# Designed miniproteins, single chains, continued (2): the designs that were tried, part 102

Each design is a single chain, and the fold is of that chain. pLDDT is the mean over its residues in the fold that is shown.

## One batch from the design tools (miniprotein)

Design m7765
Fold by ESMFold2-Fast:
Structure m7765 (fold): chain A 64 residues (1-64)
Amino acid sequence: ATDLVLKAVQHLNEARRALREGDLEKAREHIDEAVKYAEQMKKAGRTEDADAILAEVERLRAEL
């Protein structure tokens, strides 16, 4: 089964890698995908998990 948290974390890890490589377009794409999974988590009642993902999203966006 595909876990929403695992999918969001995978995209955040890819965004961090893209930022280290200077690929800002790829970083933004992976950040946006993580946000989509966080919104799905909120709809599923996993609010604490979603808020943790969204906090990391905002941190990474500040590095763009």
Scores: mean pLDDT 85

Design m7766
Fold by ESMFold2-Fast:
Structure m7766 (fold): chain A 94 residues (1-94)
Amino acid sequence: MSEAQAYVLKGREYLEQEKYDEAIEYYEKAIELAPDSAYAGLAYFGIGEAYYKQKKYDEAIEYYEKALKLLKEKNVDQDTIDKVEENIKKAKEA
């Protein structure tokens, strides 16, 4: 497992535990290690979700849009891209 992938998994674990600040910290570590990667795209998506759960919808949209751009550039699967677009819509409707 790459270190960036390990940090994305840690971020997701903290997100599931509703430890949003710790989730963001680990996602930021993944982005720092591999800023031009699918892992960075997934990390931006996770940061967006952490902000959404905290009702910080403007920040959530900003990070979702960063995720969407990078995930499309890295040719990540369409199901993942659709998930990010759905979350952008939900944040805009909140």
Scores: mean pLDDT 88

Design m7767
Fold by ESMFold2-Fast:
Parts: sequence; structure tokens; C-alpha cells
Structure m7767 (fold): chain A 90 residues (1-90)
Amino acid sequence: AEELIKETQEASKILADTLKKYPEHREAIRAAALEAVRAWSKYGPKTALETAKRMAEEVLKAADEGLTPEQIIERVREAGDKVLAEAEKK
């Protein structure tokens, strides 16, 4: 329980900080949140929180690299598919 709360806080902080720094990437941040919901529906809350944190870090990294919103949305979806493929192997 405490670990899930900590992961949620970390993911939320990264997404909030990214949105404040890069408001133009709002749709990419929304896409990251939808990937976490997709993981929750298939594999439950732990996988969803791991997905949310990973997606948040990917959005921030890509935004820092100067990628366009469209490129970041594509990267987020590709990363989401990889997380689901990893969960399927367990």
C-alpha cells in the first residue's frame, strides 16, 4: 500500500512539473495518463502505477529533447505497448 502511494506521488509530481514547464505537451501528458488506465484495465493498479511513472519520465525526457507534441504522443504509445508486452510475459 505505501509503495503504491509513493509511486502515485512520484508519477503525479513528474506529470505536474512537466505540464508547468511544457504546457504545449498537455495532449502528450493526457496520452500518458490513458496508457496508465489501459494498463489498469488489463493488469491492475500496480502495473498501472508503474506505467504512469514510466510514461511521465518518457514525456519529460522527450520534451527536454525538443520533440514535437505529435512525436511525444507516438513515443508514449510505443512505450505503453512495450509495458503491456512485458506484463503479458508474467
Scores: mean pLDDT 76

Design m7768
Fold by ESMFold2-Fast:
Structure m7768 (fold): chain A 98 residues (1-98)
Amino acid sequence: STAEAIESLRAALETTEKLIEAIKKKDLKKATILTTATLILLSEALQLSKDPEVRELIKEAQKKIIEAGKAAEQGKYEEAIKLLEEAKRLLEEAIRRL
């Protein structure tokens, strides 16, 4: 349902914000856990979403979160944070579209 999709997206937005804070603190263990949690929530939102525009926004957010994880593993923390802030904007747009 739309309500369930919104709930999963809001939860993903919250875990993305926590992920940004973990990376700022260089807590890579916590960042890995939060990345996994965020991707699971986005996969759930994608299964619940029928709107093609919303689905595309969720897929782009997933891609940016994965790219952010790779950047963080390479010690590129500023790049990782930028990618996660872009993912947040995509998720906020997806929620607004629903």
Scores: mean pLDDT 90

Design m7769
Fold by ESMFold2-Fast:
Structure m7769 (fold): chain A 77 residues (1-77)
Amino acid sequence: SPQLEELLERAEEYLEEAEKLLEKGSEKDKEEARKKLLEAETDLGVLRIYYGVNKLPVPKRFEELEKRLKELKEKLK
């Protein structure tokens, strides 16, 4: 569905932005990266609920994005 694809694309963009900010490495860049990760987490959370309530198979792309989110959050501890 177009709406689900838009949420996946947006979450991926937020994760890419967070990765670039983390690479720059300043305290302000880390704060901005945390905000981008919260946006990605929100979008992925909406998608997870949608897949669950509609009994849809979880796409591999979604699982890959959730893994990237967890790895980036771990780096910001």
Scores: mean pLDDT 87

Design m7770
Fold by ESMFold2-Fast:
Structure m7770 (fold): chain A 55 residues (1-55)
Amino acid sequence: MRESLEAQILLTMELMKAVIENNEEMARILAEAAADPTLTVEEARAVIEEARERA
């Protein structure tokens, strides 16, 4: 579905940012979420917020 692709793109972009900033904890959380092809855009955004809170 189109929604899953958008979620994957969002997670990948945030993952790249985390890697550039040397935020290993955030990068780990985002990489794990990006491996799930069933995530919706809303779920992806929730994971990004959670990763930011943990970082």
Scores: mean pLDDT 75

Design m7771
Fold by ESMFold2-Fast:
Structure m7771 (fold): chain A 92 residues (1-92)
Amino acid sequence: LEELREEAAEAMAEAAARLEGLDPEEARELALRWLERLAALLPDRALVEELLRLAAEVARLAAEGRVEEALALEEARLAALKPAVIAALAAA
């Protein structure tokens, strides 16, 4: 999980820097903090791992300028994961 969290944070920071003009180091710190909070809220490790992998892939596509593909991937994968996320949050 730690490795996936760091990879997701770096990919998100790269995307945020390119889209919002944020400092890459500050963007990485913010992304890491958000991902740590997400992991703390969800008791299901497999679900957290899937969400981290999704976040990293979406962010990488966005950083490459493939924003339309990134949004399509996010929408499709989140729709599939939404019931599990809701169930996990209700159980927490």
Scores: mean pLDDT 70

Design m7772
Fold by ESMFold2-Fast:
Structure m7772 (fold): chain A 86 residues (1-86)
Amino acid sequence: SIMELTKLALRLLGLLVDMELAARRKDEAAFAAAKAAMLAVLDELVELTKDPELAELRDRFAAETDPARAIEIAREAIKRFTKILK
């Protein structure tokens, strides 16, 4: 339902903030935890939406080891998801 998708969107936004704060603080453990949690939410969104662009962004996010680039991909995934909801 749209309510379930909205809850996932809010979780993605919170996790993006957690990743950005952890990266700024150079807290590798906090960043890894936030990235893993975001990856789990992106997996759920790919299964629910079946959107190929979101699936590609999820795969790129999973493979990215640089914190700044991972955050950029996460922002792109959130932007894509917002377009799907519209």
Scores: mean pLDDT 86

Design m7773
Fold by ESMFold2-Fast:
Structure m7773 (fold): chain A 72 residues (1-72)
Amino acid sequence: STGARGAAAAVGAGAKDNGGKASVEEVRKILEPLLESGDISEEEAEALIKAAEENGGVISPKEAVEAGRRLA
């Protein structure tokens, strides 16, 4: 299982590719294949999306990893 930490790492990688920040929409797109495979729960995905929303609608690689650690 990838869990919240693995999903946060994927979000962080996406943020890095986008110049250091991922939007809420980009986070949803990154988490979609993990939700389809069952590697992450709906609750874990929503928690990562909320972390980006609470951070002004964007999340950096460092912030994604920190959020994943708190959720795992």
Scores: mean pLDDT 77

Design m7774
Fold by ESMFold2-Fast:
Structure m7774 (fold): chain A 58 residues (1-58)
Amino acid sequence: SLEAVRAALRRLVQHYKAQGLSEEEIREIVDGIVRTLKNLGFSDEEVERLRAELEAEL
């Protein structure tokens, strides 16, 4: 579900922040994930909302 995906991606972002990645580097990773989710058939609206939520954690 998107709930499980959201939880996993938030943990991934927190992990990269703990490893010292910059906000710009993490945004590039998030962009790649967003593109992949759209290709897998998730709606653009849900995926863009997820991107905004993840970027707010930066």
Scores: mean pLDDT 82

Design m7775
Fold by ESMFold2-Fast:
Structure m7775 (fold): chain A 91 residues (1-91)
Amino acid sequence: MKEVLKVLANRILNAAEINNVEEAKELAKKALELADTDPEKAIEYLRKALEILKEKGVISDEEYKAAMAMLEAAKDPNATGEEIREAAIKA
């Protein structure tokens, strides 16, 4: 599951950099650093970054919902990549 967190963190980081959202960029960087050692804390930082990106209009409500569902699925250490993807599709 750490690989899914790293992929999502890098996507959020890239979106924040392109749209000059410094707060979301810093949160995504912290999440990437913690993905291997504290995935629960990494998920918290990514949730905050997604909230900021939604508030700034960088991502749509639907994109935000899908990403949040993916983060929730990633909290389960037994969840497969397929299950995380399915959660995002249902959002």
Scores: mean pLDDT 74

Design m7777
Fold by ESMFold2-Fast:
Structure m7777 (fold): chain A 90 residues (1-90)
Amino acid sequence: MSEEKLEELIKQAEADLYTVLAFLYLRDGKFEEAKKWAEKALEIDPDNARAWVLLGEAYLGLGKEDEARRYFEKALEIDPDNEVARRLLE
């Protein structure tokens, strides 16, 4: 494995970890922390539909419904079969 490939794998693992952290903070009602970790996941992988959903849910928790809706729409652009984003837009 080259250093370049190792760095790519580490970044993908970090993005996955950050989405898990965002979910755990959302579960605990820590919306600012959830937002922070979802944004960090998206800095690494902007095509992560799950991270867009988690960012939207964090914004809902913060009372920012219009912003949340835009993030759910972003998640559906990336993954049209994302059931969570579809439910939250209904």
Scores: mean pLDDT 83

Design m7778
Fold by ESMFold2-Fast:
Order: C-alpha cells, then sequence, then structure tokens
Structure m7778 (fold): chain A 71 residues (1-71)
C-alpha cells in the first residue's frame, strides 16, 4: 500500500499540476517494484483523493508515460 506517497501527493495538489503528481506516483511505485495492477490502484486512489475523475483509459496512459520515463 502506497498510502504515505498518496498523502504526500495530495498535500502538493494545490501547488503542482495534478497530472504531474499522478505520473510521479506511478513512476516511483514502478521503480520500487510494484506491479502494474498495484500502480493502477494507487493512481486511481490518488485521483479520488484529489477530486479528479479519471477513466480507465486515462489511468493506462499515465502508467504508459511513467514506464517510458523509466526506460
Amino acid sequence: VADSLIRMMVSLSDRLPKEDLLRTLAANLLALGYSEEEVKKAVRRLAKEMGVELSDEEIEEIIKKAKEELA
């Protein structure tokens, strides 16, 4: 569970673009060895905590961008 990272990103949501926070969470969790399914759940939860409505397609795109940043 990525609760500490999610809470940190929520605290920054007034200062940083929400898309950047979502992508940063995904990249950090992937780098730490979390599975893609675990990362999807964490990204969805962060979006909910920030009051952002995301489709499954938008979540997939965020994870794809995060993977590309790590490659």
Scores: mean pLDDT 79

Design m7779
Fold by ESMFold2-Fast:
Structure m7779 (fold): chain A 58 residues (1-58)
Amino acid sequence: STLDVLEAAVALLRAAGDVEGLRALVEGLRELMRTASPAERARLEALIAEMEAFIAAA
């Protein structure tokens, strides 16, 4: 699914320490949330929170 691909992309960016890539992806995921189902929004919000925590710690 698209979410599985996005989760894999986040893992790769985190492994690379690509903070700028993560910032750009957060914006893309927030856009995706506007058309997502409630269950998809919950997963996206958790993923965004994880990315933002990583960025803040970097």
Scores: mean pLDDT 81

Design m7780
Fold by ESMFold2-Fast:
Structure m7780 (fold): chain A 65 residues (1-65)
Amino acid sequence: EPVTIELKNLSAEVALKAIEEALKKGAKVTLEVDGKKYEIKSLEEAKEILEKYKDKKVDLTVTYP
């Protein structure tokens, strides 16, 4: 069964590292910042979103297969 982990109130730097590791393991990653949810398909997409919101805290939902 899928295992879902929620990480809350992360800095952009910490979030980027968590996203990188999750994507390497084939996990599904959803990033929430400023009330908006983004499905992260690549590290490049994550970097673009986090640069836009670099001064905001972000939440991640990571679902492992």
Scores: mean pLDDT 83

Design m7781
Fold by ESMFold2-Fast:
Structure m7781 (fold): chain A 105 residues (1-105)
Amino acid sequence: KDLQFLQLVMQGDISYMNGDFKSAIKHYQKAIDLKPDSPSTSDLYGRIGNLYEKQGDFKSAIDYYQKSLDLDPNSSYTWRNLGNIYDKMGDYDKAKYYYNLAKKN
């Protein structure tokens, strides 16, 4: 399981570097499916969220960042990314709320 998990993460990273965001998401999702309770799974949800954000799919990005935070609420980086998305969507009250959470965590 550990070798397969690492191979899927590496394949996702290679796809991401090559700009193949759909393939990157597919490989990261397979890694999560293989080890849903892994300490790395929070980070993988964050990576998928970032890929959706880069594609302009803010709704999917928010969903995956929320999944990341449900596993690791201490991620200042992920709270800040939620703030950035809400700011881009024009929801300044939610953006400020999430930026404040990023400062506390």
Scores: mean pLDDT 85

Design m7782
Fold by ESMFold2-Fast:
Structure m7782 (fold): chain A 76 residues (1-76)
Amino acid sequence: MEGGELALKGGLIAAKEGKGEGLRLGIAGAIAGIGGIFTGSPADAKAGGDLAEKGGKLGGSKEGEELGKKGEELGK
């Protein structure tokens, strides 16, 4: 649950600042984060957080990267 919340927030923030690949990864991370929230799956939260972190890096969003990383860690 908490990991999925962070993945969703990180993905949305990464998507706001992202272009092309960063935008795509931010959106994908947000969607996977939503899945983690509804299913309670740590694997979905981890995948969403990783995608949000990568999207934040590519888009230049430090907040998106940081929140995605925390979501990935909580998915372990």
Scores: mean pLDDT 69

Design m7783
Fold by ESMFold2-Fast:
Structure m7783 (fold): chain A 76 residues (1-76)
Amino acid sequence: MRERAEEALEKLEAAKEKLAEFIKETEGLSDEEAKKAAEQAIERARGLVEKALAAGDEEAVEKAVELINELIEKVE
């Protein structure tokens, strides 16, 4: 389970630039604001994964990974 979460987070980090561009176009933000929003979104996703892993909640980890994958698919 941890390996799936790590892979999802790595893919999300790799998609950070595309995520920022997506946020910029969708929300009408500046380049700087969009980059900050992307960083915050990634940080929230990481926190969600870490909390689920710390709790040993495999279902919560799977849900977090699914949400991350959905976000990646929207921006890829």
Scores: mean pLDDT 79

Design m7784
Fold by ESMFold2-Fast:
Structure m7784 (fold): chain A 60 residues (1-60)
Amino acid sequence: MSLEEVLEAYKNAAEVAEKFGDYETAAKMYRKIAELYEQLGKTDEANKWKEKADEAEKRA
């Protein structure tokens, strides 16, 4: 599975979690997305997804 496919899978999982109000799961998915962007050297993208994870954790 490509990194792009993995990113898409986590993004879809986060959207489903938010639809059901499962902000803990959404936060975990956002953290995984941030880690993948860090591995790709995309620090600005990684930081955006970390902020999304922090916001989801506040709602949990």
Scores: mean pLDDT 82

Design m7785
Fold by ESMFold2-Fast:
Order: structure tokens, then C-alpha cells, then sequence
Structure m7785 (fold): chain A 60 residues (1-60)
């Protein structure tokens, strides 16, 4: 498994990023703690790429 961690400037941005990950990498485990989003993917390259793209797109 691979874990990505991102911290956001607002709760709205963090929630938006979490929902986007759920939509684009539905098999990933998503955990939101305050403004910190933790995404845990399997070793599937497509799942990892999807999670990475979403987090880069929403990076604060």
C-alpha cells in the first residue's frame, strides 16, 4: 500500500479533495482529520496515479 498526505488551508478545500479522491480512486481509503487528508491506496498503479492527480490538482 501507498499513503499520500496533504494539508489544506480550509475545510471546504479539504472536503472537496476528499470527495474527488472517492470519485476517482473509489477503492482508496480516505481519512480526513481537521485539514489533513490521508489517502491510502493499494499497489495498483492506476489507483496511485488517480490519487496523486487529485491531490496535485487540489494542493494548497
Amino acid sequence: STTFVAEFSSLETAIGAALAVIGEAPRAEVKLEGLRLTVTTSDDPEEQAAARRVLERHKA
Scores: mean pLDDT 80

Design m7786
Fold by ESMFold2-Fast:
Structure m7786 (fold): chain A 72 residues (1-72)
Amino acid sequence: MKPPLSELEKKIKELIEQIKEAVKKGDLEKAKEYTRELIKLIAPDIEASDEQIEEVLKQVLSEGEKQFKERL
């Protein structure tokens, strides 16, 4: 089931902060894991490719949460 927008916003913020923290620590594997979870949250019926994970990770570092909310 699709979560309500406010719950989705909170989870997106949490995952973005976790991604940024992992990148800060040099934990690229953790950053990719959190990015995969972010993609699953936004598009649960779509299998995320490695390329999509990297693209979303770059967007988190450059544009933040607004980019992902527009895809809902």
Scores: mean pLDDT 70

Design m7787
Fold by ESMFold2-Fast:
Structure m7787 (fold): chain A 69 residues (1-69)
Amino acid sequence: SHEEVEELVEKAGVLLALGREEEAKRLLQTAFSIDEELARKLVEEAIEKLRKAGLEELAQKFERLLSEL
């Protein structure tokens, strides 16, 4: 569902901010298995929001994980 994918992407972002990259990657993989197009869109939107907030390092980490999926 849309809500499930959104929750997984949001939780992955939190885990990534905490340095828990492998757990973040597993949640993103789960989100992509449910709805790849929606998950990709939500991750890209999250990356854009992080960059606008000045959180460039975190945005780059998220972008790297996206490229590994």
Scores: mean pLDDT 87

Design m7788
Fold by ESMFold2-Fast:
Structure m7788 (fold): chain A 90 residues (1-90)
Amino acid sequence: SVEEKLERAREEAERLLGEMEYLIFDSNYILTPEGLARFEELVERARELAEELRRLYEETGDPRFKELAEEILERVEELEERAREIGLGK
């Protein structure tokens, strides 16, 4: 159902964003090459999820999919900026 798809997407978003936040706030890991590579992988997966949610919005017309996609992308941008502030990325 639409509700099940939305709930699963929200849970996946929370997992991805939560891991990104953990990597940024655990300075010992995010400052390693492995931590940076993992962060970049999570960014890509979060962007893929947002793209899937945009397709679901186009198919269903349910604005909650579009809203969730926008929330994910905004949070990803904030986390990338924070990573830059601690000397990672551009």
Scores: mean pLDDT 82

Design m7789
Fold by ESMFold2-Fast:
Structure m7789 (fold): chain A 70 residues (1-70)
Amino acid sequence: SEAEELRRRIEELDREIATLERQREHYERILAEETDPEERAFLQQVIEQIDKRIERLREERKKLEKELEE
């Protein structure tokens, strides 16, 4: 059914988001130990890129949830 396909896609997005959140936590830990300002800036840029990707996936997830008539 359409509802089953939407739920399956939401589960796929949840798994992808979880993977990206784990990667974000990894870089956050590295950033917490980093004292060089330029290296910190680079790590913050990487985290920002991950955050933007998570945001896009969460927006897609919300759209799919609305299609489920929540």
Scores: mean pLDDT 87

Design m7790
Fold by ESMFold2-Fast:
Structure m7790 (fold): chain A 82 residues (1-82)
Amino acid sequence: SRAEAEALVAEGDRLAAAGDYAAAGNAYEKAGEIYLKLGDYKSAAEAYGRAIHAYIQAGPSPENLANYKKAKAKYEEAASKI
């Protein structure tokens, strides 16, 4: 639901403020997926954009790089539909 996506964005913001950037990225990515399913491409692109920045801040690891690449592809998909 939209409310679930909004709660996930708020959770991502809280996690990022606490310095837990990998978890923040995961929360934003889940929000983006819900917005995509709702056809809200602008909100999906914004959520995936936040996920990209969070994974960059989390630092280099194979898992963060894979998540970054996935989020970037989803961002480009959502942005192309705006």
Scores: mean pLDDT 86

Design m7791
Fold by ESMFold2-Fast:
Structure m7791 (fold): chain A 64 residues (1-64)
Amino acid sequence: DLERSRLIQQAVEHYQQGLEAYKAGDYKKAAEHFRKAIELLRQAGTEPGDELLKQLEEAEKKAK
């Protein structure tokens, strides 16, 4: 399924951008990218992993 593969690839790209933002201390940008990755994975019919969900929670806490 080309559409599903495309969504998963975009989710991976956002996840990588979120990790880079997190490492740079830009927790607001990290949370935005992690949320986008989660949305794209769910659109692809894939459950987000616990690690990604936890990373979003941590980024949101640090962004306050």
Scores: mean pLDDT 86

Design m7792
Fold by ESMFold2-Fast:
Structure m7792 (fold): chain A 59 residues (1-59)
Amino acid sequence: MTDPREQTRFEAEVALAFAVMKLHLEGRPEEAAALRDRVDALLAEGRYDEALAYAREAA
């Protein structure tokens, strides 16, 4: 069974994918790129809860 933090990371990655897709469909590719960069940075820092919250707020 995966560590809860690793599950949060996977949920953040999934939420990011949906948010990026939504922003592209809305014609907002610059915001999609900025969101990806921010979430990637938070994930790289191990800040999975913040990454998930940031991605979900954008979705």
Scores: mean pLDDT 81

Design m7793
Fold by ESMFold2-Fast:
Structure m7793 (fold): chain A 118 residues (1-118)
Amino acid sequence: SFVDRVGAALAELARADFESAVALTIEFLEWARAQLEAALAAGDDEGVEGLIDAVVGFLRAAARLFAAFGTPEAQAVAALLRAAADRLLELRDTEPVREAGRGAIALLRALAEQLAAL
């Protein structure tokens, strides 16, 4: 399930150093993007909404874990993850499901690229 995947990713991230936590976050974002692409291709509106909610939960929890590292770099990552979570909720609440899904895919791609540039 999406919940189980989020829980597993967060448990691994909580035990990681900063660089490993960034890499694990990128892996989760890439997985989530692939799942969103598959749900959109299948016309699975419920799956798209469930995936956006699961990703928001992950990003908010991951942001708290990054903030706990206490470095300026980790605070910057935490801020990026919080901003992405807020934008995903805005897309879910204001856009039709298919447009929200496409916007989520673009946002997750951009976020992964920003994290990879650290």
Scores: mean pLDDT 90

Design m7794
Fold by ESMFold2-Fast:
Structure m7794 (fold): chain A 100 residues (1-100)
Amino acid sequence: SLADSVRRFAEWVEQVAKDVEAGKLSREEAEIHLALAAMYVATLRSIADQLPPEVREHLARAEEALDEAYKAVQNGDFSKAAEKLREFAEHLRRLADLLA
């Protein structure tokens, strides 16, 4: 289901946040992971008109958190990047719960 896909994606995002916080990823590797996340979110946005309003609200908050994570990576602030990636994963989980 779409909900299961979003939950698995959120789990992957949490792992990326842990790896970023632990210093396991270079800046370039972090940017690649964020680009993959952006492509997934863009796919969800492309079907947003077919989703309930509450799902669209959480999608918008997820997009904001991801944008802030990207800016943090660009600034070399990996602690803030990990924080924003966890926030992103939280919004994705809430979105998945609404897609049931």
Scores: mean pLDDT 88

Design m7795
Fold by ESMFold2-Fast:
Structure m7795 (fold): chain A 55 residues (1-55)
Amino acid sequence: MRELAEILADFLRLVSDVSRYLAEDPRFTEEVRRENARAAEEAERRAEELRELAA
């Protein structure tokens, strides 16, 4: 069975992927793209930390 931490890590990785996609979309403002890029990095870092704890 998966631990809740592993499920949350997978979810955060999806959030990171979506935020990265939005950060690359030129139709958004520069501010929105910058915020999404930062959110993607934060989500990816947290997902990695949770995966290490779940291993």
Scores: mean pLDDT 77

Design m7796
Fold by ESMFold2-Fast:
Structure m7796 (fold): chain A 81 residues (1-81)
Amino acid sequence: LLEEGKRAFFEGDYEKALALLEEAIAREETVEGLTLLGLVYEKMGDYEKAAEYFRRAAELAKDPEVREALLKLAKEAEEKA
């Protein structure tokens, strides 16, 4: 699911990526899965949802540098919303 969602994202199939990543997160909420969902929403122009998912990913992140990077992505998405 997560790897299939990543592949769909890189292929530009954002609808497929969204469905696969949402299912992956429903089974196990991970920093990587939430971050990819944020990136999918950003590519689809839903900056409000992108920011929401980046913030949720930051809340799960244990590494301070990863958390800070995700919060910066959330702020940048909020500025576009």
Scores: mean pLDDT 84

Design m7797
Fold by ESMFold2-Fast:
Structure m7797 (fold): chain A 97 residues (1-97)
Amino acid sequence: HMTRATVEVVMEKHPKVQEVAGSAGAHAGRLAPGATITGKIEELPDGTVKITLTMEGEMSVEEARRVAEETLQHMIDAAKKAGVKVKSARVEVEEVE
């Protein structure tokens, strides 16, 4: 069975958002080398930016949750180092039939 983990982080609009997102995506790939990692960056109507990282692969829900939580922590840490304010963050994990 395939599992999908999604990490969504809303940040202030900042020149280093792309760098933060790229760092987090690379980290996710290292944590789950067999998973498909996809990333999306969206500017929201309020002028903030939403980063969505989706990790899909043959892993347990528990493993997917750990990978997602570690990826989120890495993204938050990367944002702090870059001076980018994080406004919200969430993780979702689901089994895909």
Scores: mean pLDDT 86

Design m7798
Fold by ESMFold2-Fast:
Structure m7798 (fold): chain A 80 residues (1-80)
Amino acid sequence: SDEQIEELQELLKSRGFDPTKEEIRSLDKDGDGKISLEELTAFLKSLGIDDEDVVKTFLKLADKDGDGVVSWEELIELLK
């Protein structure tokens, strides 16, 4: 599972995604510090990450609480 996270981190960085940029903050449309799984899925697809297994693995790892939302803090920790 850790290897899958590392591969995803490299994939995101190769597509120019930096979690410290304002781009990740723009995913939080409500400004509540949380991103829905639907918004996160749409974001990954916008980066060209259309592989269903990769997306599902990332969503499972990002949504540690199983509540259907990911905190901005959790997403940064996952993508660093």
Scores: mean pLDDT 68

Design m7799
Fold by ESMFold2-Fast:
Structure m7799 (fold): chain A 94 residues (1-94)
Amino acid sequence: SNVDKKIEELKKYAEELKKQAIARVEERTSGLSPEVRQEAIRTAEALIDAFAKLLIRYAKENPDVSLEELKEELKRMAENAVDWALTVAEISAR
């Protein structure tokens, strides 16, 4: 179905966003301990996975929502996930 194709594309996009998030977290936490850095990476990955699952459910319930709109929302959520992971890392490093 058209919805199944949207879900497949959204899953692929989530994997791309996770790779970008890992790179950003690694770069911005380079001065912190390896333990704190790995915790921040795992936090960002877990949040992006959770947001992707939420949007996949939303896409199934709302088949008229465009793939572009879903991708735009996932990107915003992924950016917020990075910001949250960096905030947690900063607190953990204290």
Scores: mean pLDDT 88

Design m7800
Fold by ESMFold2-Fast:
Structure m7800 (fold): chain A 59 residues (1-59)
Amino acid sequence: MSKEEVEKLLKEAALYARQSKPELAGIILEKAREARDLVEKDEKNAEKAKKLIEEAFEL
């Protein structure tokens, strides 16, 4: 998975958070931040970052 693909998912997660209940929005944004930080540190973490974003969408 490429860094660009993760960036696209992060944008979608941010939009999803804004449409969610305030309680869930905080958790969604936290998972998205963790995913972004993982990919920025090492692109090998892209798959792990994707899993975090997918967990956020499940909320």
Scores: mean pLDDT 76

